# Designed miniproteins, single chains, continued (6): the designs that were tried, part 10

Each design is a single chain, and the fold is of that chain. pLDDT is the mean over its residues in the fold that is shown.

## One batch from the design tools (miniprotein)

Design m20339
Fold by ESMFold2-Fast:
Structure m20339 (fold): chain A 62 residues (1-62)
Amino acid sequence: STVDLSEEVRELAEMILAGAPREEIERKKEELAKKLSEATGMPFEVALQLVEKEVEELLAEQ
């Protein structure tokens, strides 16, 4: 892909595990979804769902 968000998605998962405020977590999700949407041309809503799914998969492994 033209954008590698793996590190940022991992950072988001770590923020969730550390108990970061919900508002900060949601802001980070939105930022990543916007970057993914802009880089790939997919709708923002689809990008947001993909970011959420990737984070959930990382959290399930922890």
Scores: mean pLDDT 79

Design m20340
Fold by ESMFold2-Fast:
Structure m20340 (fold): chain A 75 residues (1-75)
Amino acid sequence: APPASVEELRKKLLELAEEYREKAKKEKDKKKKIEYLIAAEGGRILAESEPGKLDVDAAEEEIEKFKKEAEEEVK
């Protein structure tokens, strides 16, 4: 069943974000590593957003910045 509360959903999203970060650490393919890192960051942003208050433009800008940083790191 899906999480019943916002707090349960946040906890689950943070756990999934950490799982993707661990996958990124073990991944040798640069593209897959970047994809896992982006998924982890997206999950974190969503988990930290207030219900119904997600600033989509700000989230997209933060993800794009993180993508550039991740691409530089995995050179």
Scores: mean pLDDT 71

Design m20341
Fold by ESMFold2-Fast:
Structure m20341 (fold): chain A 70 residues (1-70)
Amino acid sequence: SVKEKAEELLKKAKEQLEELIKRNPDEWEENLELLIELVKSAAKKLKIPEELTEKIIKELREYAKKLTGK
């Protein structure tokens, strides 16, 4: 289902974000924005509705703040 695709995309994005922060902690904000653009592209290819894509991006941004303590 579309919801399952959205959940899998978010899970993979969170895993990618953890690795990006681990490798380049000083550039995490820039890397997050690049990851968000990749998520938007992937969501469009998977035909995930914009409303769900926006929720994924919001949760990814909140997860980044939690991981970085900001």
Scores: mean pLDDT 85

Design m20342
Fold by ESMFold2-Fast:
Order: structure tokens, then C-alpha cells, then sequence
Structure m20342 (fold): chain A 89 residues (1-89)
């Protein structure tokens, strides 16, 4: 359901932040993508599209920062995505 998708979005966003802090850009991008997918799923099931869209955008920014080699910005946006995903639950 929407709650399970929101919890998974938060979990994967947290993993993206930890991967970014560890300097693993590939894993940060992979987990940020999973977080965005589950956040979108939560929005579809709950009808909270504004919350879901904000979480997806934050996860996308985390992935972009990781690809650019900016571990600090990647972690910051991944942590924001996790908090926004929790709110969508």
C-alpha cells in the first residue's frame, strides 16, 4: 500500500545518503532512483501528489549531485527525500 511504498522510499533515500557519504556514486544513484520510484508509488496510492513530487525531485537532485561528485549535496538531498517520503506515509 501507500504506507509501505513511502517507508521503502524513505529507506532507499537513507541508503542513497549513506552511499553518497561513503563516496559510492553508483550506489547513491541506484538507491536514489529506487527512492524516487517508491515515492511515486506512494503518491499514486495515497493521492498526495505534492508530497510525492517533492520527494521524487529531492531524490533526483541527490542522484545528480552524486554523478557530479558532490557527496555533501548528494547526502543532503537524499536525506531531504527520506524526510519527504516519511511525510507521504
Amino acid sequence: GAEEDAEKAAEYAKKAAEAAKAGDAQEAVRYAGLAAGYAHGAGTLSGDWDGANEAVEAAGKAAGAALAGDAEEAAKYAEKAAELAKKAA
Scores: mean pLDDT 79

Design m20343
Fold by ESMFold2-Fast:
Structure m20343 (fold): chain A 97 residues (1-97)
Amino acid sequence: SQELSDEEVIKEAEELVKEAERLFEEGRYDEALELYAEAAVLYIEVLGENDVRVAEELLRIAEVYRAMGNLEKAEELEERAREILIKALGEDHPLVK
């Protein structure tokens, strides 16, 4: 496999998010979860685990779990995303509240 630049890795993650959003809208929840999770891993590798884009992917994954009726898993992911947003942006930021 070819070595990718950080910019190319971020672009790959963004393309995975677009495909996952399409799959989610089609009701293909398991496939959407796989691609959102892959995008989150790529964002973590380049940006670190506390980046806003990682929190955004956790919120997307949470939305899929809510659509599937798994409220417990959705709430766990939303809480984790909130923790990341507090660390990245501070407690008073609009995206945290």
Scores: mean pLDDT 85

